# Designed miniproteins, single chains, continued (2): the designs that were tried, part 94

Each design is a single chain, and the fold is of that chain. pLDDT is the mean over its residues in the fold that is shown.

## One batch from the design tools (miniprotein)

Design m7242
Fold by ESMFold2-Fast:
Structure m7242 (fold): chain A 83 residues (1-83)
Amino acid sequence: MAEELGAAMDANREAVLAFVKATKNLKNPEVVARSIGAALILLAEPDPERARQAAEKMIEVIKNTKDEEEALKRIGEVLDEFL
């Protein structure tokens, strides 16, 4: 049990680290704060596959969305849809 939970959290940790790396250069404090919140939600996800899919989609949003406020909105939509 604890070992299986540790493995799932380790898989989520890799996804979270990739997402956090993508957010490192964000300038808007509100977007940064929400990105940290999204990372915590992602880390807590019991399904590592859903966590990975959500992380990849959120990273895509950050890379492809020029407006940081629009990126924040789309990150919220990804969290609602996948998690």
Scores: mean pLDDT 73

Design m7243
Fold by ESMFold2-Fast:
Structure m7243 (fold): chain A 80 residues (1-80)
Amino acid sequence: SREEIRARLAALVDAFVNAKTEEEKLAVIDEIVALAESTPAISRDAAINVLRHALAEAERRGWERVAAYVRAKIAELEAA
């Protein structure tokens, strides 16, 4: 359901914010992308919005590799 997808995305946002390492942050991004790919009709737009917020946070904090990775994933999802 849309409510279930929203709850899962909210949990992933919390996981991203609380991740301590670059590797953990990238793993959370992969989970957001996987969710969008598995349920695109109901989650793609919401997942892209979450990824855009993660990108803004990564850019603000200077997490260059995370920012580059998120940009690539946003472009991939928007092209699908």
Scores: mean pLDDT 83

Design m7244
Fold by ESMFold2-Fast:
Structure m7244 (fold): chain A 99 residues (1-99)
Amino acid sequence: MVTVEKIQKAIEEVKEKFKISDGFIALLREFGRLLLKHKGDIKKAFKEFLRNSPYFKEVREEMLQKLEEGVSIEEIIKELPVLSEKEKEALIFFIKLVS
């Protein structure tokens, strides 16, 4: 079961490993809230994250279509132009910690 404590622990581990910005940490916290809402269903949480986050506005429709066509979340993250390579690695690492 995904818990607030599991999400917070994953965020702290990402901070330590990647030394990412407070803005990106806020993004991870928002995704963590969606994971709790969807009871740990990564795919449902990620779909809502893509739909609602202003960071993905320009690529949202394309990435949602790829996800429906069976492209993996990891491959979609690697294609997100708004994220740096370090932020992509951090997001993939976060997902692996909370899976």
Scores: mean pLDDT 84

Design m7245
Fold by ESMFold2-Fast:
Structure m7245 (fold): chain A 99 residues (1-99)
Amino acid sequence: DELLRELVRRVEELLPTLSPGVAELVRETLEALLAAYEAKDYLEAGHFASALGSIAYLLAKDYELATLAYRLAAEMYRKAGMEKAAEIAEENAKKAAKA
């Protein structure tokens, strides 16, 4: 998944710049996201990607990571058949991309 690879790369770039508490939250959320994705639990992966997007938007103030995470959440929700959740994640990604 190209979007997942881009998201992991952005997290790696960002982690050294974050406060310890925010960095830990980002790492834990990414670990949970990757575990859900590998398990093909796309609903759970969508939830963790959405959570990572919110952490990036509200705490890290990194709008590139927020946009990538919300886009990934929308993709995961679509794989899970959660069309409304995917639409909300897409709107969150658009908001992050304009910030």
Scores: mean pLDDT 90

Design m7246
Fold by ESMFold2-Fast:
Structure m7246 (fold): chain A 61 residues (1-61)
Amino acid sequence: PDFDAILASFASNPEGLGAFLERELLRAPEISPDAQAFLAAFARRFPEVAARVRATLAKER
């Protein structure tokens, strides 16, 4: 998937995308490879937001 194009569309609101990913990933029993790849791309583009999402996932799981 073109993760860079998707992430570019959220460049003005990376916090909102982070909150959405956090909510979806917390509900999943496991994270799919595609979701892991997308989270990695998100972390590359928005490292501070991604770090907070990962910290929350580690704390809640």
Scores: mean pLDDT 72

Design m7247
Fold by ESMFold2-Fast:
Structure m7247 (fold): chain A 61 residues (1-61)
Amino acid sequence: MPSREEELQEIARRVAEKREEYIKENKVDLSDPEQLNELHVKEREWALEIREEVEREREEL
């Protein structure tokens, strides 16, 4: 079974992938403080969603 630390690393990896996809699709300007702040809010939302997804995957084993 993956440790809690491994689980957190997996969540962080998936959040990073989603962040890159979102930046690419929405042409987010990382030098704009307003867009950067909005991106940080979305990263928090994705972290919660992905945490639930990873936990669900573990429970299905």
Scores: mean pLDDT 77

Design m7248
Fold by ESMFold2-Fast:
Structure m7248 (fold): chain A 118 residues (1-118)
Amino acid sequence: SDEVLAEVKEKLEEFEQLMLEMVRTMARRLHLSEEATARLEEEVQEFFREAMKIAEENFDDPARMKEELKKLIKETVKRLSKIVLDAGASDEDVVVFEMHVYSALLEMLNELMSIIEK
């Protein structure tokens, strides 16, 4: 329904702000450059643009939406982790970063699926 799609879009906008705050905080703690931080922010914004498109295009097919979003999450986490690694973070810090980002994006996916499967 139009109401459910609107709720999904609102939830995606909320998670975008949370993810931007998370990557900024983690970048600051890892002493990443302003350039590396900007690349992380751009990647997060691109993720939510693509996630919104996937949600709109696959709204009537929850199984396909879940599959496409899960694939997007995996590819985005890899790209974000590479930015942090290339910026000079230790292997341990990259793993911790990856775990936090992946956990947050999976929580988002679970909340979106819960809204759609009502």
Scores: mean pLDDT 89

Design m7249
Fold by ESMFold2-Fast:
Structure m7249 (fold): chain A 67 residues (1-67)
Amino acid sequence: ADREAARRAAEAARRAAEAGDATSAGVMKWQAFLSGGSREAALRGIEAAARGDAEGAAKYAVQAAEG
């Protein structure tokens, strides 16, 4: 597992959500896409990244990718 790649993915998801906050459907689509297996884990990762918790964001990004 590449923690740096997972962190970048979570950070990218946060930026996409922030940029698309006016379009809920778009944000939800990207979250579901990035989850691969778990949308809930992707949402938790985005929230952790927004709080500045890089380790938590990476952890949830990995969970989202693995299912």
Scores: mean pLDDT 57

Design m7250
Fold by ESMFold2-Fast:
Structure m7250 (fold): chain A 94 residues (1-94)
Amino acid sequence: TKQEQKDKINQSISDIAHTVNLALSAGALSEETANQIASHLMNVRNSVSKGDYDSALSHAEEVRKLSGTITDETYRKQVLEHVDTIIDSIEKLK
């Protein structure tokens, strides 16, 4: 259902935020980049709630790009897997 896709997006946003905070605490990510990721994740959530799926995809791609700068391979892979879940879930809402 559309609600199941929205729930997956919200869960994945929370999972990314958690992993980004762990990466930041480990020194694997700058505070500036962590703040940019958080801003784009908020914009994904807001765009999905408004039905603006193209804007949501654009912000998710920026999260993907910024997450590629995480120096810890395990945290980077976990964040990128959650970004893929967000993108796949948004595409299913279109």
Scores: mean pLDDT 91

Design m7251
Fold by ESMFold2-Fast:
Structure m7251 (fold): chain A 73 residues (1-73)
Amino acid sequence: SPVERALEALKPLFDELEKVKKELGTDNSAVAFLYLLFKDEGLTPEQIEALTPEEFDALMKRRLEKVKAELEK
């Protein structure tokens, strides 16, 4: 099944997310997920938690532009 194969392929990502949660000392999966998503921006967990809506929007826009560039390759 494509779904089963996708879930198996995502297992390393879920394992890494749990590892990051433990490393950051947080039970907040959203903070851990955002840390992984914006890891290449060099943000600390404290900076992630302190993001304003405007800063978050700017980071998300930048990430989407990178994804678009990859899809065009």
Scores: mean pLDDT 74

Design m7252
Fold by ESMFold2-Fast:
Structure m7252 (fold): chain A 100 residues (1-100)
Amino acid sequence: SLTDEFVERFEAMALRAILAMQEAGMPQEVIDAVAAMFSEVGREAEKVAAKFSREEAEELLRRIEELIDQLLAELLTASPAQAKELLARFKEEVRELLRE
């Protein structure tokens, strides 16, 4: 289904991000927090994915990928306290996209 395709593509993007963090040598605590956050927002996205057309779903995934890239760039120079704030901001930005 389109919902299954959306979830699979989101999970693939999340996995690529986690692998990039591991290659960059980021602290395991930060990697674990990001993985948990991706799991949470992935479940939220799955609940609303059925409301999107294929074209809307592709644009949404593209926007989420941009937000992931921005998050990863910022996390590379962030303290653990800053990382917590960055994750909270990312979650809210994704939730805003899902509400459209």
Scores: mean pLDDT 84

Design m7253
Fold by ESMFold2-Fast:
Structure m7253 (fold): chain A 78 residues (1-78)
Amino acid sequence: SQRLAEAIRKLVSKALSNPDAPFDDVDEAARRLAESARRGDVEGTQKAGDELVKLSGKNKEEAQKYSDEAVEETKERS
């Protein structure tokens, strides 16, 4: 869904906005998030989302909002 794709994009953007986050870690977590969400894997989406929230540093509150949106959209597809 467009809402799911937008939530994932915004979450990844928050992690990338943190200069202390290793790019490879953000890239790997983003790939896992997109794959889990595409497959309707709610648990995998939650886990990958949590990693991206952690990587978002000072932006973690906004990142959590987008992680929650991605998990919610994935549940609707499961």
Scores: mean pLDDT 85

Design m7254
Fold by ESMFold2-Fast:
Structure m7254 (fold): chain A 69 residues (1-69)
Amino acid sequence: SEILEKLPEKERAFYEMLELADKEGAEVTILEVSKDKAKIEIRGKLSPETKQRILELAKKAGVEVKIVE
């Protein structure tokens, strides 16, 4: 997405993570959002490659992710 390339690195990583989850039909639930902390749950069957990429993007975005099948 052209829009993603124009976002700051953290924001881009967060949106890319959400796009990957949505692409595989996973459900995303926001558990906690504060000024300094975000925690989300991703529920669904993710490919091993997508799961690894989501965890990498979460680390870059400073977001805690719980993946549930």
Scores: mean pLDDT 77

Design m7255
Fold by ESMFold2-Fast:
Order: structure tokens, then sequence, then C-alpha cells
Structure m7255 (fold): chain A 63 residues (1-63)
């Protein structure tokens, strides 16, 4: 399903970032993932838009 594909993508991105970020930034990214999934389930955002926003936020957290 689209939700499963989105969640798998976000988990893989989270795993990569968890190796590079401190615990506070990891928590911020985890909250962003939860927000994006909720917005997708509410029909507010596409899977593609959710992935783009997650990647942009990841780059921001990496500095």
Amino acid sequence: SELQDLVLYLIELYAKLAEQLDSEKVQEFAQKIVELVKRYEAGEITPEEAKEEAEAYAEELLG
C-alpha cells in the first residue's frame, strides 16, 4: 500500500539520520515523521510531498 511504502521510506531515512544526529535531533525528526504520516492519513499531503518534506527537514537537522 502507499502508506506501507511511505512508512518504509521514512524508517530507512530515520535509520540513516540516527547514526549522525544527537538524541534531541533524532526526537525532532521522529516527531516530524509522525506529523507527516498523520497529514497523509488526513488527505492533506501526498506520499511524494511527505518524502520531499522529510528530506528537506533531514538536511536542516544535519546543518
Scores: mean pLDDT 86

Design m7256
Fold by ESMFold2-Fast:
Structure m7256 (fold): chain A 71 residues (1-71)
Amino acid sequence: SAAFERRIEEAVAEVKPLAEAGADIADVLIKALERVSEDPALARLRDLARNNLPASERAARLAEIDAAVAA
């Protein structure tokens, strides 16, 4: 929802210096989701991305999380 998207944007702004220091954008998004996501479905997708997927698969899973947030 819009409120959740706003919280993600705020969390991303807090971790933006990590991305500017050369951190992978997927890692930045995962950290942002860890800070603000309390939705059980989004938490499940985040955990799958973090625990089991290589970097290329993480990008696809984060896109799925983004789609869930947009819905």
Scores: mean pLDDT 59

Design m7257
Fold by ESMFold2-Fast:
Structure m7257 (fold): chain A 80 residues (1-80)
Amino acid sequence: SNFEEQVQNLEEKKKELKQKMEEYKVSEKARKAGEEALKALEEAIEALKNKSSDYKEKIEQANLKVIEFYELLDEELKKR
């Protein structure tokens, strides 16, 4: 179902983000952004699994937090 596909996509994003945090040993600022993104992704996954009325808002929030983390990571990698 569409919900199952969205859950899988969010779980893949969570896995990739965890791998990037471990691989690049990011700054405290990027680490905090990554932790916030992981939490938001988990909340979005649970909202989708439970078909909660706010699942769309939680997906949007999670995607914004993921973008924030990757923008910080890109900035740090370009300065290294």
Scores: mean pLDDT 85

Design m7258
Fold by ESMFold2-Fast:
Structure m7258 (fold): chain A 86 residues (1-86)
Amino acid sequence: SLLDVLLQMLEILGAHPEALEIIRETGNAGAAEIALAFSLLSATPEQIAQVRQLAQQNNIGPLFDKLVAQAKAFADAIAWVEARAA
């Protein structure tokens, strides 16, 4: 299922085991997508390459590209807030 693929991606990105279990229990792919976007913020280039390959193998490359763009937007927003927070 889509959820199973997203959970495999989260595991590659080093997501916390408790978070993975919560997402599995929800049965909600959207929850996994949000968790993936946040996990990409701290991912190594090697982890990103592995997850991209898994996405392509499961025909969800465009979804992965969307999540990478969301991660960048989150990083930019965090940097903007940090620059403003004194």
Scores: mean pLDDT 81

Design m7259
Fold by ESMFold2-Fast:
Structure m7259 (fold): chain A 95 residues (1-95)
Amino acid sequence: SEIDEIQERLEALSAVLTLSDDQLEDPEVRKTLASILKNRLKVSEATISEILSLKDRQTRLDELDKIEEKVKELDTFTEVALKLNKVAAAEEVRT
């Protein structure tokens, strides 16, 4: 469902944003980050390449923050979806 897709994308974004600066300099971590951005968050390969080509850690983090801002509406939709699921479950218990 669309709700499940939004939740999976938010979980992926949360995982990416919890990485430390030192972890972002690790080539294996960068490879995992590129995979998450491409496969779960559906970020374009051009944008991923741009982020990963940045020389300065702080500039890379600033670009990740911009992605977070773009996903801000998805947080609201996920919270609403979870509340709706709780209401539906409560109605099933009544029958």
Scores: mean pLDDT 58

Design m7260
Fold by ESMFold2-Fast:
Structure m7260 (fold): chain A 76 residues (1-76)
Amino acid sequence: SAREELIETLGDYIKTLEKNKASKDAIVNVLRALKARAEELGVELEGLDEVIEKAKTMSSEEAIKLMKEFLEKLKK
């Protein structure tokens, strides 16, 4: 499904961001790209807007941890 594709995409993004020790700006941009793709597909990822706003206020490491927690919630 489109939702399963987005969940897999988020997982891949997390791995890439963590491997590359990505900046905060890169993390926020990746989350915005995920949101744009979800809107294009007509899929609602509950809590994504809150994750984006929280990520802006955190360190890069904390933002990646938040993304991992969000991914686990989406799998439920």
Scores: mean pLDDT 86

Design m7261
Fold by ESMFold2-Fast:
Structure m7261 (fold): chain A 68 residues (1-68)
Amino acid sequence: DDVGNRMLGNLNDTRTRIRDIRDDGTRTANRYLDMGNVDMARRVLDDSDRTIADLRRDGGRRNDSLYD
């Protein structure tokens, strides 16, 4: 069943990208916190959360396209 394997692959790829974005966002936010720039740290975390939400939404749309 190729569809199941593709769905699992897409899910794993999405999880890896989410992890990378979260890690990069956290590192960048920590740099701003080290500089005392709390506002920029919050903005970086908010941007990362939004990017993750967009990836989750895109993952759902790919799943719907495979079903339709």
Scores: mean pLDDT 74

Design m7262
Fold by ESMFold2-Fast:
Structure m7262 (fold): chain A 107 residues (1-107)
Amino acid sequence: VAEELFRREAERRVEELGIEKVLDELIEEAREEGLEEVAELIEKIKKIYKENPDDEEIKEIVRETVIELLVELELGRALGVPKEVLEERLKKILEEALKKIEELLKK
């Protein structure tokens, strides 16, 4: 129930602000939380997104990744997940997204 509500809010936020602004907010939030490696991975995704403005497949992967990151952050806060566990989950989401993007870029 909570996950579905957080996903709906994440989708609304992306629609209102756009992907690039949400990525900027996520980078700032990750740094504020001391998640430097997570922030670096999000910056890498943002760079790829900006360098591939006409690639709809990359845009969709980035959009879904942003939604998943927002959901994990909100669930982590709501459930009091330890920083180390939250960092590992966020890194896994980002690494899976980067792997998918890398496969598309090897076309």
Scores: mean pLDDT 83

Design m7263
Fold by ESMFold2-Fast:
Structure m7263 (fold): chain A 75 residues (1-75)
Amino acid sequence: MDGERGEKAARELGLSDEAIEAARRLGDHSEKASEAARAGDVEGMREHLEKGQRALDELAKLAGEENARKVARAI
């Protein structure tokens, strides 16, 4: 769900396919981190937060920081 929200937000902003994919990864890792946190899986939560941060950094590199923030808010 969060990956789909990130993808949709990136598409609405007219971002590149590469940025759309980074936005989807950001949302997917955000959702998985939340799921791991609810399950008490601290290591899984850390892993997905780290991967989500990398996806956010790549999105900012591809589309700029303002667009990356807009995508993150949509998730």
Scores: mean pLDDT 85

Design m7264
Fold by ESMFold2-Fast:
Order: structure tokens, then sequence, then C-alpha cells
Structure m7264 (fold): chain A 83 residues (1-83)
């Protein structure tokens, strides 16, 4: 369980970083991050109530990190437009 959650967090972190680096990688990062979130939600549906909460918490954490990456992407896009 914990190892699976740690791997999901690692994948989510890489996806968020990829999404924040540049426009070409933004879509790839967002897609991979969304995939990890969906996988965690599927595990939550198949799990015990105790495990379900953990999967949903990690899914929310990854989703929040993707939102932060999207904000960073928007900031860089504005800077590029101003240059």
Amino acid sequence: MQELLDQARERGARAAKLASENEDSFRAGAREGGRVVKELQAYAKASTPEDREQFLQVAQEINDNLGAAATEYARRKKEAAAA
C-alpha cells in the first residue's frame, strides 16, 4: 500500500514538473498526471474504506500539484507575451 502511494506521488511530481517546464511538455505532463489520478480513484473504488481514504488523499494531492503547474505555465506564457 504505502509503496504504491509513494510511487503514485513520485509519478505525480514528475508529471507536475513536466507540465510546468514548457508549452510542449505541458500537455504530456497534464495527461500523465490525470492518468495517475484516475488510477488512484479506481484503486479507491476497489479498496476497503480505510485504504480508499488514502488513495483519494494522494489523488487530491496530485491534482492540486497539477493545478499549481498549470498556474506556473500561465505565468510563463504571460512573460513570453510581454517579451
Scores: mean pLDDT 76

Design m7265
Fold by ESMFold2-Fast:
Structure m7265 (fold): chain A 102 residues (1-102)
Amino acid sequence: MVRERLKEEIKKLIDELIEKWKAANRPPTFQEYLDLFRRIVDLAERLLPNASAEEYMELLEYGIEYLAKKMNLSEDEVEVLATIATAVLQERLKQPVVFKRK
């Protein structure tokens, strides 16, 4: 299914960025997280152009969960990422969206 392929592409994108961040020997910047989430939304719109804002948010949540596990992020850091992802999706879709918490 397209959604499964999209999740694999999101994982690959995150893995590539983590390697770049490790090479820099520093934590990712706010701008690097913005760029990551913008790329995820662009990819989701390209592969699922008729998906709802809720479905796009679920893909961003999946990306955040994967990133958090790979980088051992705290719940506070995940909250910041959720805020950034929500802002990116709202700007791209020009409508309000809600991040679902576990």
Scores: mean pLDDT 77

Design m7266
Fold by ESMFold2-Fast:
Structure m7266 (fold): chain A 124 residues (1-124)
Amino acid sequence: APQVTVTPSESSVTVAEGGSATLSFSISSNVDIKNFGVSWWFQRPGQQEEPLAGISLADPSKVSIQPEYQGRFTISYDPANSTAYLTLSNLTAADTGVYYAEAREVKSGGLTARGAGTTLTVVP
């Protein structure tokens, strides 16, 4: 059967306030993922998850980042490594939470996969 899986490189990351982190998410598949997109979701402790960013694997230059994170967060995709990256800079305590990457086939009823998230803890 067609399968796609998203795996974070780290289950948890701790960074000092004002620091930076790069979260990487490996995409494993037995189907061609060129027509997939990757979306990032963020969940603060005790809050509903919210959309962060998205990228097209067919054209990784096409990125979208929610306005409140523009300038601090960047996203990229390496097709040679099948790895999606979320880089977070100028971190604050409000950035503490779980970050998820979701791979989704760009068609109605297509394959979707969201693996375990990476827990980011920002400390003083």
Scores: mean pLDDT 87

Design m7267
Fold by ESMFold2-Fast:
Structure m7267 (fold): chain A 78 residues (1-78)
Amino acid sequence: SQLQAEAIILEALKPVKTQGKHEDVAKAVTQVLFGSYTLQTLDPASAQIIIEGVLLMAGVNQEDAQRVSQAVVQALFG
């Protein structure tokens, strides 16, 4: 569910610094994933790229964006 995805993203963001609130970043990620795409039709690699892009725009460094996006994708698709 969208609420479960938001909770997973919030947990993954705990050790990470963002330019905005973690809650706002998690909502931005879920809005992209559930607004324009469905998780059943979006492949895991494409989902990871989309999540990583949102995190980079929120000021997360590339290494942390890759780690967080991979963890979120594993939790949502694995």
Scores: mean pLDDT 78

Design m7268
Fold by ESMFold2-Fast:
Structure m7268 (fold): chain A 102 residues (1-102)
Amino acid sequence: NPELAFLEEQYKKHPNSLSLLETLLYEHVKAGDLERAKEVLDRIYELTKGDINRALIYESVVNDPRASEVEKLVAKALAYASLGQIDEAHRYLEKAIEVAKK
């Protein structure tokens, strides 16, 4: 996937870019790459854990009727990660990938 390869190279240059990590996470979910998606989510977790305001931003995507089912599940995973709940974040990430595979 040339888009994923490009995003991975951008991540190496900008490893603290949350917006880039969020994009990379969504593209790995769409690609069905659970292992790499978990690694990206774990990195987002390290950057966002304990950030309640960030969790609220992700919750707004979960409640947006314009968001796709995959976008809502990824947003729920990101919200749990921001709340420090990595095990729940991984469960929602796994659900997002299963939906994306259809």
Scores: mean pLDDT 88

Design m7269
Fold by ESMFold2-Fast:
Structure m7269 (fold): chain A 87 residues (1-87)
Amino acid sequence: AVDEALAPLAAEIQEQSQKLLEKGEKEASLEAGQKAVEVLQQKLRALAADHLYNPGALSQEQYNARLVQIFTEPEKVLKELVEKKKA
């Protein structure tokens, strides 16, 4: 059910995960990239589950806004880790 709800985003999730892993490895560490990917996947699954099992808790517009936020959050985590390494 949750995997089915995320199926339309599977390609985007895969692309973002790959980019975070590559950028993490190159600019920070493999562990930093993996952590960013885990944050992305956990938050997407949690949002999809909440939307699926609590219909009406979020409007479609609110759901879409949360998706955008979640896709930007792993990049923020990676950026913070890169800044710490460069300092």
Scores: mean pLDDT 72

Design m7270
Fold by ESMFold2-Fast:
Structure m7270 (fold): chain A 75 residues (1-75)
Amino acid sequence: SEAQRHVERALELLAASPDDLKNRQQAVDELIKALSLLDPELAEEVKKYWKENNRDPEKILKYMDKLVKEDFERE
């Protein structure tokens, strides 16, 4: 799946240099691309949060993780 390849790319970027801001931003871009293929509406919400939080990779990754967990834990 193309979405899975984007997730794998994001994980590789985070694993290679977790403290590198550029790698973390690229990882977020890859996760947003994966999300756009799976849920385009959710991807737009994530993009808005990304811009509103000064493109902070840690905040956006926590936000995405929270969205996935909340949707999964509710049902």
Scores: mean pLDDT 74

Design m7271
Fold by ESMFold2-Fast:
Structure m7271 (fold): chain A 68 residues (1-68)
Amino acid sequence: MRAEIEAALRRLAAREPELRASVDALLADPDRALRIVQHLVEQGASLEEAVHSAAVSLPTAESIREIA
């Protein structure tokens, strides 16, 4: 679970370098990432879709505001 999510996040960053900062933020807080991904998978999303959605939704405004 943890390792699979981490691997999926790394694949996402490789495919979409734009999301690298979001992926790094999720890897720094894997418990939050796990909760979001699990919830989306339970709703029928694939692992890749769930990881992508978590990266896009979670660190949208919050990520850039915290860094700035």
Scores: mean pLDDT 70

Design m7272
Fold by ESMFold2-Fast:
Structure m7272 (fold): chain A 91 residues (1-91)
Amino acid sequence: SEEEAFLDRVVDLVVETIEQIIKEFGLTPIAEFYIRLVLRHAVLELLKRGVSKEDIKRALERTFERIIEKYPELKEVFERHLKDVLAFIEK
């Protein structure tokens, strides 16, 4: 569907942006800060477009799976970010 294609594109863009942040700053606190901003911005934009909280959760989970597959050392950081972002959207 067009909605699935849109969400896939958003996941791809978020993953690419996170990879660029890691490339630029390494696995540093400043990279973690920018990754958090990217994730929160993406969630806000999806909410503004009327994407359901369920679809946002699935998109975030897919994003995290792709990043931690490539950077398994980020698993704890991303689990913490996922928890924070999920708490934000459940508000």
Scores: mean pLDDT 82

Design m7273
Fold by ESMFold2-Fast:
Structure m7273 (fold): chain A 94 residues (1-94)
Amino acid sequence: SAANEEIHKILDELYEKVKPYLSEENQKIFEETLEKLKAELEKIKDPELARLMVLIFGQEVLSLNPELSEEQKKEILEETRKAAERIEEILKKA
């Protein structure tokens, strides 16, 4: 669907913004987890649940990267929050 394509684009944009902060190993883990998130979001019509899933994904990224600076962590959380809000809005509209 057009909504699924837009959601996938938002998640891909999130990855591109976060990717520079991650090791090569953690980039691979992020990519795998992102593909699973994309598949789960295609099944979900509840905007609040989708928002929460994206926010949980962001927290998992932080837990896998404990060596990140506080500034890098804040940037990842802010970009994840923006992505979560955009995805919620798309699902409310769909």
Scores: mean pLDDT 84

Design m7274
Fold by ESMFold2-Fast:
Structure m7274 (fold): chain A 102 residues (1-102)
Amino acid sequence: AELEALAATLDPEERREARAERLIEELAGLSEEELEELLREIRETRELPSEGGLKALAALRERIRRLLEEARRRGDEELVRKAERALAVLDRIEAELEEVAA
């Protein structure tokens, strides 16, 4: 399950910079079809990550934002594109999780 794999990556102990870089690669690699499938799974199962997992998600998102600003400063256009895509994917996942939690 995609959500299970994401939750495992978001364990509180996994909030290091290396995790943010890996998450950027994974999330930026998601096709629109794969993302829609993940969002549908969240809606249908109504399964939420743990409280720690949700907090880890917020921390990783902030870490990705910092990496994005750093990439922009360095002129790393590939990393900028990947980080922007990863943040957009996370925004949609978080919005879906909030809808399920409501």
Scores: mean pLDDT 70

Design m7275
Fold by ESMFold2-Fast:
Structure m7275 (fold): chain A 63 residues (1-63)
Amino acid sequence: MEVEKRELEAEDLEEAVEELEKEEGIKIHSIKRDEKNKTVTVEGYRMVDGKPVLVGVTIKEKE
């Protein structure tokens, strides 16, 4: 099983989370919001070539 960890920036944190689910097909199991630092950490998995890949993404608001 592969593990993918990413960090990305977005103008809208909630919109970016929805995009991960809808566009990349990530099945989200955990969302941690840090309102003070305007970050969201998402954990889940996606299917790639028929196998599950664990995904962790930290999304930061663009400044």
Scores: mean pLDDT 77

